# Designed miniproteins, single chains, continued (3), part 47

Each design is a single chain, and the fold is of that chain. pLDDT is the mean over its residues in the fold that is shown.

## One batch from the design tools (miniprotein)

Design m9615
Fold by ESMFold2-Fast:
Structure m9615 (fold): chain A 100 residues (1-100)
Amino acid sequence: SIEEMMKEMIDYIEKFNDEISKLEEQVPEEKLKEFREILKKSHEEILELYNKAEELYEKYQKSKDEEEKQRLLEEIKEVVEEIKKIMDETLAKIKEILAE
């Protein structure tokens, strides 16, 4: 269901924040500025996409047109997948700077 998809997105964001918190404890002081800039950009992009997903979900709930609902559902799926991709790429970048 769309409700399960929105819940999955929230669960993914929570797991991302937990992993980031653990990685932050391992960041050397000399890399903190780079770490913070990566996080700032990621958080801004995720917040924008999250707000878009919520707006699309509200339109989905208000729509009585099955074709419009199907289009909105596909757009929400694309936004959720983009959020997941940004999170995965952010974690990979942070792990890379820690490996240096």
Scores: mean pLDDT 85

Design m9616
Fold by ESMFold2-Fast:
Structure m9616 (fold): chain A 89 residues (1-89)
Amino acid sequence: SSKEEEARRLRAEAGRELREATELLAQADVYSKQDAAKAEVLRLLAEGEAHDAAGYYLRALGLFDPSYFEQAEAAFARGEELRAQAEAL
């Protein structure tokens, strides 16, 4: 169905965001011993990407149960807040 195709696309996007979060966490670990401030920025960015991943996954669920759409929006809002915190450092 078109909803199942859209759900697969959204889950693929969630996977991409989660992989990016993992890469940012690996970078943060490298910087943790050399530049604590840089490591903190990278951790906040990684948490933001992880929340975006949750948002896309919840949006995919929302196609079949609309109650998940509010949870998806909350996840994306948290991701944006974490990125803003990173930029403020």
Scores: mean pLDDT 91

Design m9617
Fold by ESMFold2-Fast:
Structure m9617 (fold): chain A 100 residues (1-100)
Amino acid sequence: SEEELEKIKELLIRLKLEFYKIMETLSEEEQKKAEEILDKLGERFEEIIELGIKEKLSLEEVVARVKALIEQLKAENPELAALLDEVLARFEEIYAEILK
């Protein structure tokens, strides 16, 4: 639905903004690596939004795909596991707020 699609867009935008805020707390070397992860997340988030529009994905399906993506990136970048765990925790908080 249009309402569900707007919630999906809000969730992804808020997650991107929170990731930028987290990056401000990191060292220069950690920021460079985090920017690489952010670029990958941004590309995949755009793909999820496009699929949400085209395939009428539910909010729950989008949430599951985002969580799977973060876990995959965590497995591929174990040195950033703590950062990605923080991103995942913040994503869960934003999702809970949107469900109100």
Scores: mean pLDDT 75

Design m9618
Fold by ESMFold2-Fast:
Structure m9618 (fold): chain A 86 residues (1-86)
Amino acid sequence: GIVDLRDSLNRGRNSSVRTLISVVRSAIDSVRDQLTDNQINTLYNAIDNSRNSSVDDMIRSIIQSSLDLTNDQQNNIASAIDRNLS
């Protein structure tokens, strides 16, 4: 759910904005099959709109854009982020 996604994103909070963009984009791409084109575009727009902001602002933007995702979609993105941060 959203808590798992938030916790995964927060594990990346000490990374640079550039690193977080790469990690989250790769995570979304790895689970593309489980997302609609509209959901992918919404998540990518959240990343792009916050690229000149702080890591904390980017995390908040991604979380807000993920609220309409299913629990399974949120969990799959969270797991992919955790794998990419390892």
Scores: mean pLDDT 86

Design m9619
Fold by ESMFold2-Fast:
Structure m9619 (fold): chain A 87 residues (1-87)
Amino acid sequence: DDERRKRIKELEEKYPAAVEILKRLYLDIELKGLDEEERKKVFEEAIKDIKENGNEELAKVFEELVKLTSEEEFEEYAKEAKEELEK
């Protein structure tokens, strides 16, 4: 979906920190084999931590990124991040 990808790119330009956090969490989730319940907890904890640091706008951006990235994109992104590490 072009609109979803366009929005993700826009957020990457404006909030690269949120994108990097999400990619690292996706890779960590894949490497540890976390189930759906554990995955939700990881995202909840990340959002809570960002809010506690007074970055409510960053927390909203992060939550939007989680919603924009589907299960297929989650798998692809984790795979791409791993491939980048293997270079």
Scores: mean pLDDT 77

Design m9620
Fold by ESMFold2-Fast:
Structure m9620 (fold): chain A 90 residues (1-90)
Amino acid sequence: SAAAQALADRIEAAVREALEALPGVEAAEVTVLVQGKNVLIGVRVTVPGDASEEELAAIRERATATAREVAQELAPDYNVTVEVEVVRAA
């Protein structure tokens, strides 16, 4: 529906902005799908090519928490699922 797409677009923009503000994040790619009462968020975060495994793990944890928090604030009555991939820049 148009309302579901508008909500998805709003969540995508807000999550992307919040993720790009995180220390150590070079880029964030966000996909959002709203189906019924479910909000499904896929995130791919790009970090510096020399980032350590510990830095990757910390960023994955922060990105997951940040995306969930932002999405739940915008969609308080929805079930939010977040999947995060962290990749090093080429």
Scores: mean pLDDT 90

Design m9621
Fold by ESMFold2-Fast:
Structure m9621 (fold): chain A 69 residues (1-69)
Amino acid sequence: ISSLSPQQIKDKITQLADQAKSLSSDDAMRVIRQMLDLAFQASEVLSRKDSLDVLNHAVKQINDVLKSL
């Protein structure tokens, strides 16, 4: 993940969110965990500004998934 740009990480989070919206609640929760793990792993290797951007994007996408459940 250290080789991915912030935009690529955000795009992957969006893809995971879109997948989660079509799944059962249990499977969607698994994908939400993957989204959180990806965002936190990114925050360990990115600049403060890029980390905040990725984390804010992840929170928004997770909220959209939870609203669809």
Scores: mean pLDDT 81

Design m9622
Fold by ESMFold2-Fast:
Structure m9622 (fold): chain A 106 residues (1-106)
Amino acid sequence: SDTLELLRKAILIEAKRLGIELPEEELDDAFLATLDSMLEDPELKKALEERGITREDIRADPGLGFSEMLGLLGRIATEKGLSGEEVRELFRRFIRRGLERVLAAR
């Protein structure tokens, strides 16, 4: 999935920015941990619940699930009047939480 590849690239960029060495073996773990961090966000969790989308649905199809979460994040950003920079910062925080979980598991 192009969407999955975009998230993996974003994780690698953020890891490099933070000075974290992320081997390929940990990339899938970082990807899944990033999705879990997004699923734990109160606003995204509420939006997913309103659509009847479960954590299990996201895990069954992570590419489609990530696309759905990006769409919901965009809607939430519009409703709250968030700038593009604020949305980028929020997304970077999801990635950072995922990376922190991978590092804690070492």
Scores: mean pLDDT 80

Design m9623
Fold by ESMFold2-Fast:
Structure m9623 (fold): chain A 78 residues (1-78)
Amino acid sequence: SEEEIKKAIEEAIEKLKKSEWKKVSFEELKKALGELQRRLAELLKTGSIRELMDEIVEAAKLDPELGEITLKDLEEML
């Protein structure tokens, strides 16, 4: 469900933050998002995935250690 997808994204972000993701490379963040997106592709094959990816991109912009994560970067993980 959509709620399960959002919860999975939130849990992935929290895990990255607890693993000192401020010192992890953008590449490690992309790997974690790639695993999440693989799960999402099985649950939801609609445009809603794009909206969730946009939410991740906007959330990442709020963290000065991450910088920019583009929608294209997330698409490359799918």
Scores: mean pLDDT 56

Design m9624
Fold by ESMFold2-Fast:
Structure m9624 (fold): chain A 76 residues (1-76)
Amino acid sequence: EPVDLSDPEVRERARELAEKHREIFKKADEVYKKNGDDKEAILEYYRGMLENAESEEDKREVERLILKVEGKPLPE
């Protein structure tokens, strides 16, 4: 079935990636949930996703997430 802009799909992908690397990112996920302002923990989580990204498109998505957390302008 078609998906428009689905929060569940976005959450499921983030959850699947977090669960895939659960052993590594368990602490970062806990810190993210407890302290959403802990940019270092969030950045470490996203950098791990970037290292494991196989497609260029996937890398770009993760890079945008990192830049948003850092408060940097998105690349054109």
Scores: mean pLDDT 61

Design m9625
Fold by ESMFold2-Fast:
Structure m9625 (fold): chain A 76 residues (1-76)
Amino acid sequence: DNLLEGLRQLERDVDRLREAVEKGEVSLEDALAGLERGLQSLEPLLRDEDPRVREEAERVRRRLEELKEEIRKKQE
């Protein structure tokens, strides 16, 4: 399923973004912008008719929100 593969790719992108932030390879502002775009891309998937897509999208959304909160704390 192309949607599930897209969600897996987004999850991998989140993991790479977390590492890039920890290494100082990306600004906190750019990282937050990337996470916001990721959250926006998930909105239609959270409303998908396939419960597997909705469940996976909700899992990825939680990971995006968790990293967003971690970055916000680093801006202190």
Scores: mean pLDDT 81

Design m9626
Fold by ESMFold2-Fast:
Structure m9626 (fold): chain A 82 residues (1-82)
Amino acid sequence: AAAAVLERLLAAADEYARIVREALENGKVTPEQEERLRALVAEVAALMPQLTPAQRAEFAAYVAQLNEELTPIGEKYEEKLK
């Protein structure tokens, strides 16, 4: 059902954000984390077309919130590399 697809996508977004945050804070990405991130991106790409327009908007809003939380961490990391 479409509701189960949305639930899985939200869970995948949470896991992705957690791994990205850990990698940024530690200044490194492990091979296991890199493989998991690729798997999550592939899963999201496969499931996204199955969402209704309303569910897609809900998922986009959730991802935007996660990106807002990660942006300051990413910017601080990038400033250290300059």
Scores: mean pLDDT 77

Design m9627
Fold by ESMFold2-Fast:
Structure m9627 (fold): chain A 87 residues (1-87)
Amino acid sequence: MEKKEEEMVEKIRKDTKELIEYFERKIKEEPERTPEIIKEIDEVVKRLEGLSKKAKENGYEKVSKTLEEAAKELEEFREKVIEEVKK
């Protein structure tokens, strides 16, 4: 179980990084869609928070923590995008 949880943690971290890079690229290519992309990021954050809660309820504490960290990274990226648009 521990070894399988570590594999899930690594996948979540990799997927989170790739997802942030995807959103960054999309905003750069289609800046007019930034409000839509921000909304999509908010939906992903909510889903990650829900998954984190379910993981914790099922005893996957490391996965739960990693999902919380992923949600936080996406929220930080979202705030950064909003600040750049205000300039």
Scores: mean pLDDT 83

Design m9628
Fold by ESMFold2-Fast:
Structure m9628 (fold): chain A 73 residues (1-73)
Amino acid sequence: MELTVSASTPAEEIAAQLKKLTGEVTLTITGGSGEQLEERARKILGLLGLAPSQYTVEYDPENRTVTITLRLP
């Protein structure tokens, strides 16, 4: 499953959406600076409480996006 959100969306709202999902999810966050996208990604991952083996994070400098692949319980 794929979910795309804006960097302006609060991390708490994104985490709440992800908590409704199960299995493998690809989250794409768009429209922020690299620092803003990294901070947003870290905050979301912290709110989800996942082990490091349950996610990967990739920054896409061409599109000013970060992509997080998640394995949700």
Scores: mean pLDDT 79

Design m9629
Fold by ESMFold2-Fast:
Structure m9629 (fold): chain A 66 residues (1-66)
Amino acid sequence: SWLDQINSLSKEQRVELYVQLLREYAESHGITVSDEQEAGLREVLSRLSTDELIEMINDLLESKQR
């Protein structure tokens, strides 16, 4: 299932997935994400636990599907 696929991701893969999803979400709302903003976001996300990252990914995915 999709949930099983997400749960099998490494911390680094979860960070990159969140950054990609956030970029797509921002662009869909006419917001441009700079390289500096993405670098800062990766830095913050790298400090989170794998569980916190999965919760953030799920929250953003629910927002994107509406």
Scores: mean pLDDT 76

Design m9630
Fold by ESMFold2-Fast:
Structure m9630 (fold): chain A 119 residues (1-119)
Amino acid sequence: DLSSKIGEAHREKKWEEVKKLLLEQIEELEKKYKNPELAKKLREEAEKIVEVKTDEELLELLYRMQRLILEMVKASTTDPEELAHIDEQLAKLPASLAAALAAIEARKEAEAAERAALE
């Protein structure tokens, strides 16, 4: 319907704005941590946001960017205690992503079950 097409156009404009904000944040991270290689990888991921079509793809993109940010922090950290905390956060990312993806799937299944129950 027409309302769905309007929603997609508004989403597209919002994603270009989100991309701009992410690129500005990456410039600040590059200045702070002085890691141009990881900053380049973050910009490559940020540019992909305009290609995202599903909530699952958005979530996967955000988790890839979060991993790269943690890798930048780790590369600039020399304190063993802080390194251990960053390594714990990095180790938890795959399980956290899997849980978040499962929550999206469970929500879609619950909505389908509610619609079926109303028939």
Scores: mean pLDDT 79

Design m9631
Fold by ESMFold2-Fast:
Structure m9631 (fold): chain A 80 residues (1-80)
Amino acid sequence: SAYSEIADLLAKGAEAAAAGDMAKAKELAEKAVELIEENESPEIAEAFRKSVEIAISTGDPAALAAFLQMQAENLKIKAE
């Protein structure tokens, strides 16, 4: 399932953010956004991209990690 792959990318992004690796967290989050753009409506994909951009804009690794973990859990439920 594409949602399982997206959830895995977001979970790995959360781990990277928690470790303070913001560059890797951003890379993994961007890959997740690209997969959402391929699998969801343009409106849903744009809303998700904006949410990711807001989380990144906080500059807080803990806030980004928490956001990405929550999104990973939500998408894993959709994959089931």
Scores: mean pLDDT 82

Design m9632
Fold by ESMFold2-Fast:
Structure m9632 (fold): chain A 61 residues (1-61)
Amino acid sequence: GYASLGFLLPRELSEEEIRKALAEAGFKVYDLIVRGRRVTVTVDASEDLSKVGKILEELAK
């Protein structure tokens, strides 16, 4: 199964930057929706989405 979670980041990130950071952290991203500072990430349901959020917040500093 899949899990999707929405994040509102402190600044806008490119889809390419987000995909690269998550791939380097070992996440397989099945879907990614970027709308300004709002990002929705879809990963495997077994993944820890809190780690996804931490990566995105650190990247958006």
Scores: mean pLDDT 85

Design m9633
Fold by ESMFold2-Fast:
Order: sequence, then C-alpha cells, then structure tokens
Structure m9633 (fold): chain A 83 residues (1-83)
Amino acid sequence: AVDEDLAALRAWADEVAKQAPTPLEGYRKAVEAYRKAVDTARRMAEGQRAAGHPESAERLRRIADGLQKMADEYEKKAKELEA
C-alpha cells in the first residue's frame, strides 16, 4: 500500500543517514532530488485524475506528501551540519 511504501522510503532514508553520514553537499543534493520527485508525483496525480483514476491520483498525492517530508528532514540535517 502507498502508506507502507512511504514508511519504507522514509525508514530507508533515515537508516542511510544514520549508518553512513554524508557531507553537507550530499544532504543538499538529496533535498533537491526529493523536491523534484514531489513535483513529478503531483503532476502524475493530476494526470491520473484527468484520466478518470481518482484513487490512483490520491495515492500519488500521498506519495508526494511523504517525499516532501523526506525533503524537509534532509534539509534539517543539512542545517545541523553547519560548520
């Protein structure tokens, strides 16, 4: 389910950050990547809604929300790495 996929993605990102700390540039690149993924997921959601697939559109919207939260978490970690 989408909620399970979002939880898995978030847990994966958190584990990677804990087990292999990245430099500040790595975290900032992760933020940009997740923000682009959010935009893509939102566009896909709109496409699914227009195609008459409202349930798929809602799932993609939830994916976008989860990706945005991951971007926010990496942004926070980047700020914590201020030298």
Scores: mean pLDDT 72

Design m9634
Fold by ESMFold2-Fast:
Structure m9634 (fold): chain A 63 residues (1-63)
Amino acid sequence: MSAEEAKARLEELLAELEAETDPERRQQIAHEMETLLKESAELAYEDILAFRERLSAILRRGA
């Protein structure tokens, strides 16, 4: 996966997570995002931190 493809997938998952109201589905999407962030060696560290912060912010609103 290219860095551009990884970023596109992460943006798609963030949009899905923000639209999702089911807690179990939200956790599933969050887990998929965390897995992509761990496995995406092509992503810059700053991009990884930015996506993790955005994910945490969305999850904090639901907790």
Scores: mean pLDDT 78

Design m9635
Fold by ESMFold2-Fast:
Parts: sequence; structure tokens; C-alpha cells
Structure m9635 (fold): chain A 62 residues (1-62)
Amino acid sequence: AVDAIRDAVAEAFAEAKTEEELLKLAKKRLKELSESGEVKLDLELLDEDTPEALAAAGEAAG
């Protein structure tokens, strides 16, 4: 489980050009690992950013 998380973060770090991209890619990879059953994650913590990001995007889209 820990190795899968480390690999997901390392791969996200290699792909990401900015800190924001790194966070998005890392969360996406962790969600995929949770859905595949390799890792047990608290999805509530992962979802904390998604509602806030959607709210901010909605305000900006006006």
C-alpha cells in the first residue's frame, strides 16, 4: 500500500510542471488506487478540495 502511494506521487511529480498540477495528479492517482482496492483511503479528505474548486470555478465562470 505505501509503495503504491509513493509510486503514484513520484509519477505525479514527474508529470507535474506546477505545484497545483502535482496535487491534482496525486489526488487522481490516489483515488484510482482506492477504487482498485490497492489502498484504503479516506475519500472525504480527497473530496474536500473538489467542492471548493467547483465552487471557485462557478464563481469565476459567473
Scores: mean pLDDT 61

Design m9636
Fold by ESMFold2-Fast:
Structure m9636 (fold): chain A 60 residues (1-60)
Amino acid sequence: PGEDEESAARDAERAGTGALARGDKAAAVQLLRNIAEAVRERAPEAAEWALRGADSVEAA
């Protein structure tokens, strides 16, 4: 993705990484959904992949 989309993805990753370090699955799922939203317009297939990742984290 472009620099603007990458910046949004980094912010989401940073927030979710902090939550994952605390063992917070709900926050990790929200991070993956935020990533999906950030890349949806540029890469809808990648957004779908991120949503599947969220389902996997939630199920674990």
Scores: mean pLDDT 68

Design m9637
Fold by ESMFold2-Fast:
Structure m9637 (fold): chain A 57 residues (1-57)
Amino acid sequence: MELTEEQKKALVDAVRQLGYFDLESLKALVKENYGIDLSDLTEEEVLQAIVAYLATL
């Protein structure tokens, strides 16, 4: 299922706050800061969403 623009932005913002890529920390940070539950997403889905969002900028 395709992620929303809001979910993609939240992931990008979380990566920027952490300064590194860690799937569990990213999921936790997105849940804490945005109230978005992404626990069911794989690493590949998260990476694809980030790349897709950055490509629209």
Scores: mean pLDDT 75

Design m9638
Fold by ESMFold2-Fast:
Parts: structure tokens; C-alpha cells; sequence
Structure m9638 (fold): chain A 77 residues (1-77)
């Protein structure tokens, strides 16, 4: 149903936010694992339905911003 799809998208975004925090603040190994997990989540959401495409793109944006922040912090250290 539409309500079930909306609930799945909301849960996926919440998980992406958690993975994004780990990708920013984790050790390099943990950050890479979190980034890879977030990209896999984005792909799964995009593949699940046409309506998931925008949510998948948002998750990918969160992952890429987190990686950029991690790299910026590493350069400043």
C-alpha cells in the first residue's frame, strides 16, 4: 500500500542518517563500511519502486556529503 511504502521510505532515511553519522565520525575502516552500506541502501530503495527513486537519491546525497566531511576532517587533522 501507499502507506507501507511511505513507512519504508521514512525508515530508510532514518537508517541513512545513522550510517551518515558513522561515515563522518568513524575510523577510516568504519566510515568506509558505513558509506558502502548507505550506497547499498540507496540502490535497494531505488530498485524497490519508481516512487523510491527520490528517496534513494536523497540517501545517496547523505552518503556523499558524509564522505566529503570525513575527508575534510582527515585533511585538517
Amino acid sequence: SQAELAALQEEALAQARTLGELAVRGSPEVAEAAYSAARSLAQGVRDASPEGRETGDEILRIAEEARAEHEARARAA
Scores: mean pLDDT 85

Design m9639
Fold by ESMFold2-Fast:
Structure m9639 (fold): chain A 94 residues (1-94)
Amino acid sequence: SEKAQELLKRVQERLKPVFLALQRYGQQHPEDAQKLARIEQLIQKAFDAIRKGDFESAAKYLEEAADILEELGLHEEAAVLRELAKEAREAAKE
């Protein structure tokens, strides 16, 4: 759907700086590799959910990823994912 394509584009663009932050964090914190892999897995599940028009599941995956980002001290990146989760929930209601 056009709605799913537009949301996916916005989420992907907004996550570019998040992926750069994760890459920099991973270089300094190899002990957190499993948590970083989980964040990436959750983001991929969110992309798949958006493609299927399941915006509620997408929001949930983004919120779960944001919780792990906060555990790692990446509070600004977590805030981006929480705003994207809000946008996905709003898309579900349209």
Scores: mean pLDDT 89

Design m9640
Fold by ESMFold2-Fast:
Structure m9640 (fold): chain A 68 residues (1-68)
Amino acid sequence: MTTEVVGETTLNGEKLTVTRTTFPDGSSRYEQTTKATVDGKEKTIKSFVELDAQGRVLSFKGFSYKKT
């Protein structure tokens, strides 16, 4: 498998990085990583989309935030 950075941008002043991992079966995983300050601590927030070899969505996790 191979992992590469396919995009970088800025969202609300935070750096947002998108990586693509390609697996031997032709499926791929796109991961979006953002750093944010939560309760005075820097936290890494991740979301992902997994696609099959034809580009169909297998699974998805968006941004979610829980405070306890």
Scores: mean pLDDT 69

Design m9641
Fold by ESMFold2-Fast:
Order: C-alpha cells, then sequence, then structure tokens
Structure m9641 (fold): chain A 94 residues (1-94)
C-alpha cells in the first residue's frame, strides 16, 4: 500500500541519516574507536531528539492524546525519543 511504501522510505531514510552521522564522525575523528564513534552518535541523536520533542510539545504539534498513545506503545523507551520519532515519522509520511 501507499502507507507501507511511505513507512519503508522513512525507515530507509533514518538508516541513511545514522550512517551519514557515523561516517562524518569517522572522517572528523579518525583516531576514535568504533565504540567512541557509536557513543557520540547516540549522544547527538539523543540531544537532537530532545530538542525536537521539546519544540513539538511547546508548539502543540503533538497533543496530549498522542503522548498517551506513545507511552503505551513504548514504556521501555524514553518519552522524548518516542515523541521526536513520531514527529519525524509524521513529516516523512505526510
Amino acid sequence: SEEEERVERYVEEKKKELEEKKKKLKEENPEWSEEEINEEVKKEVREEYREIAKEAIESGEITEEEIKELKERAPAVSLETMIANYKLYKEAVE
């Protein structure tokens, strides 16, 4: 379906973005170990998602009802990460 194709494109786009962040860090920091690069990528993604989630909440782009749904679907994942992913997902599939 068209929705399935949009979801597949979103997943592939996110994979490419993570690979590009990792590649850039390797090029800028050739002395870093793979573990150090992976930890920096995690930190950057976490900080980026925190900002995205904050802006989405403050603007009212993500409603209280949507936040409740996200909490139910991912109790083991940080709410900020889920809100940021949901916002990015909506932008990619709309």
Scores: mean pLDDT 71

Design m9642
Fold by ESMFold2-Fast:
Structure m9642 (fold): chain A 88 residues (1-88)
Amino acid sequence: MEEVLEKLKENAKRAIEKKDLKEAAKITRDIIELGELAVKLGDIELAKKAVEVARELLAELEKAGASKEVLEELRKKIEEVEKLIEES
């Protein structure tokens, strides 16, 4: 699971470098979904790491010029996972 998270992070950063913001946003969503799944499986450490990576990618997407709509979507989804971590 941690190896999957690291690979997804690398792929998202490469997509941002190529200005493929659609692919970078998709991978960021996959990371957020991994965080949600980690909470459901009781792996709170993996969930926290996934949230950290998603927050870093959100900041990079914003600097790269991703749309406000995509940024708001990702921000909301990250906050939902953060809430699940707090309530677990």
Scores: mean pLDDT 86

Design m9643
Fold by ESMFold2-Fast:
Structure m9643 (fold): chain A 57 residues (1-57)
Amino acid sequence: MKKVVFYGNPVPAGVALTPEELALRQKVIDKAKELMEAGKDPGTIGLEIQKLIEEAR
């Protein structure tokens, strides 16, 4: 298993998602894309995504 955080990954076809999880995934993808485009480090992107996930809970 890799210790790298993946951003914008597609959800595997076999995975069932709730509406809340779908909304969270979309927010994570949008945020990660924005940060990657801004040239942020993976660590910084990871922290911002963590904040977004915590907010969505």
Scores: mean pLDDT 67

Design m9644
Fold by ESMFold2-Fast:
Structure m9644 (fold): chain A 64 residues (1-64)
Amino acid sequence: MEKLSIKEAQEFLHQAGFYHGPIDGVEDEAFKAAVRAFQRHYGLEDDGVFDDATNRAMVELRNR
């Protein structure tokens, strides 16, 4: 499966309404909070880590 870069994940989360910070490719606290919010919304483990399961969910949603 395609692995998103941090910048691509930030852009996806921004478009989905979870992330409102800069699209800079940095895994800061704002990015981790957005990942955690996305994980909670879609029933994933809400650890804020951009893991393989989180990446798969983002890629699948982007392709719908």
Scores: mean pLDDT 81

Design m9645
Fold by ESMFold2-Fast:
Structure m9645 (fold): chain A 76 residues (1-76)
Amino acid sequence: DLAKMLVETGDELAKEGRYRLASLMYKQAGLIAYRNGDLDTAIEYYEKAIEAGKKAPDGEGLVKDNEGSLKLVKES
């Protein structure tokens, strides 16, 4: 499962304090889940991307982008 592997990679990056890359991994996992019609899983992964983005230096753009994706999924 590619989405699960991306989440696991993001979790390891977050442990290392690499929050920007962790947020990007979670975003990719959320997009894969959304395309597969797994809306609950997509919501979970976008929320993880938002949390990582909040911890990243200069992460405001990552937070806003993933909040937009989360809103679109919830309104689907």
Scores: mean pLDDT 86

Design m9646
Fold by ESMFold2-Fast:
Formats: C-alpha cells, sequence, structure tokens
Structure m9646 (fold): chain A 70 residues (1-70)
C-alpha cells in the first residue's frame, strides 16, 4: 500500500512538473523531453514490473500533455 501510494504521488508530481515545464519549452525541447521520459520510465518498469500498469498510465498522460503543448 505505502509503496504504491508513494509511487503514485511521485508520478503525480512528475505530471505537474512536466505540465509547467511544457508551458515554457520549445517544440524541439518537448520532443527531447518526451524521449528522455520514455527511456526513464522503461527503466522504471524493469525495476518495478508489478507497477508496470501504473507507470504506463502515467507515461501516457505525460505524452498527452507534451503533445498538447507542441
Amino acid sequence: MSEREQLRQMLELMLQTVKKMAEVMSPEELEKLEKEIEEAFNILKEKYPEFSELIDEALEQIKAILKEAK
């Protein structure tokens, strides 16, 4: 319970941070950020396969935010 809750809170913080960053970044910077986040989340899924669904959901939300900002 606590581990999943901590991960969820961390992912929510990342979503809010990415949303704020996207407001000031160029389309080229947003494309780079998307690739970096995808790579980081793939590593995170390898580390925590039991949370892969939660991680995938957060990644899709981040990608949607970045695409809307482009």
Scores: mean pLDDT 80

Design m9647
Fold by ESMFold2-Fast:
Structure m9647 (fold): chain A 96 residues (1-96)
Amino acid sequence: MKKVTVHPIILTLKLESQEEVDEALEFIRKHLKEAGSKAEVLQGPALSPTTHRLVAAAVTEKGVEDIYKAAEALREKGIEVEVEELEPVDIDLLAP
């Protein structure tokens, strides 16, 4: 079976509204797209009304680097961002 390595990354952001979360998601997605990255990012469960998690996944080392760069760009914009890289996961694909 075909094997792929996934790199999960959690981004924890201090934001006051869902509108700000949506703007942060679009900002990260734009940065990843402009970098040519195929990494994906989705909104995760909020820890509190002002503490939100985004879940990102990359299948390449460049994708991981691009996610870190997007997080740094958010910090430069004045958004507090904590980045947590989880252990890489090897998965077998169902299709060839």
Scores: mean pLDDT 79

Design m9648
Fold by ESMFold2-Fast:
Order: structure tokens, then C-alpha cells, then sequence
Structure m9648 (fold): chain A 75 residues (1-75)
């Protein structure tokens, strides 16, 4: 459980760094991987519904920030 949560946190940290570096494509892909991992953790009962909802909200925020960076580059 903790090892998989650490992996999820690393994906989120890498997505944040990609956003800061203007690499929207990498950030979007990392956010998608984080969503997949959060879903797997929830399906296996390794996290609660509340933890899952919180993680999905955080990952969604990162995804939206990455999409915003992509849009700003085209403008």
C-alpha cells in the first residue's frame, strides 16, 4: 500500500515539475498514469473512498493546469 502510494506521489510530483518546465504533454501523460494508479488502489481496497476522491481531485487539478499550459503555448 505505502509503496504504491509513494509511486502515485512521485507521478504527481513529476507532473508538477513538467508543468513548471512547460512540458504540458509529459504532465498530461503523468496525470493520466496517476489516475490509473489511483483507480487500481481503490479497486483493490488499498485506499478508502475519501482518499480516492481526494487523490482524483488533486490529479484533476494537475491535469487541468497541464492543459492550461498547452493552450497558452498555442496562443
Amino acid sequence: MEEKLERLKKLMEEAQKAIENGDASTAINLAKEAFKLADELYEKGEISREEYRKLVAQITALYLEAVGVEIEKEL
Scores: mean pLDDT 81

Design m9649
Fold by ESMFold2-Fast:
Structure m9649 (fold): chain A 71 residues (1-71)
Amino acid sequence: HMDERARELLEQARTLLEQAKKAKENGDYSKAVELVSQAIKLAREAYRIGSPELREEAVRLIDEAGKLLKT
């Protein structure tokens, strides 16, 4: 049950991160920051409830999200 929820949260976080990349490419940095913040929040929840494998995916997503705002 919890791993299914963690996967759903990671899928939602990945979708938000994709939207954030598009917002950044369009010069909408305010929207990109908001979407990245939401993606990190969902990934942190996935880390909290998920198996070790899903925790590793959550950490990678959080790292990718953070790097998006630095570049």
Scores: mean pLDDT 85

Design m9650
Fold by ESMFold2-Fast:
Structure m9650 (fold): chain A 76 residues (1-76)
Amino acid sequence: SSDIEHMRKLGEMIIDFARQRGLSDETIREIERIVEEAVKKLEELDPNDFAGQDKVIEDMLLRIERVIAEGQAAQA
């Protein structure tokens, strides 16, 4: 599915951004794990379950935001 491919690309862009901001390898690995979990969940959903897909994407983004914030706080 193109949506799964877009999700993987979005994950790669977020990881690249995190690296450019100097976040730790541990933080980057956690972001990678969150993206992989979201992709697996999307693969299990019906392509017409837009509400389910939206929830998976929102959960992924909220978890990534938290991990980035915690990573930045650890550097302060």
Scores: mean pLDDT 80

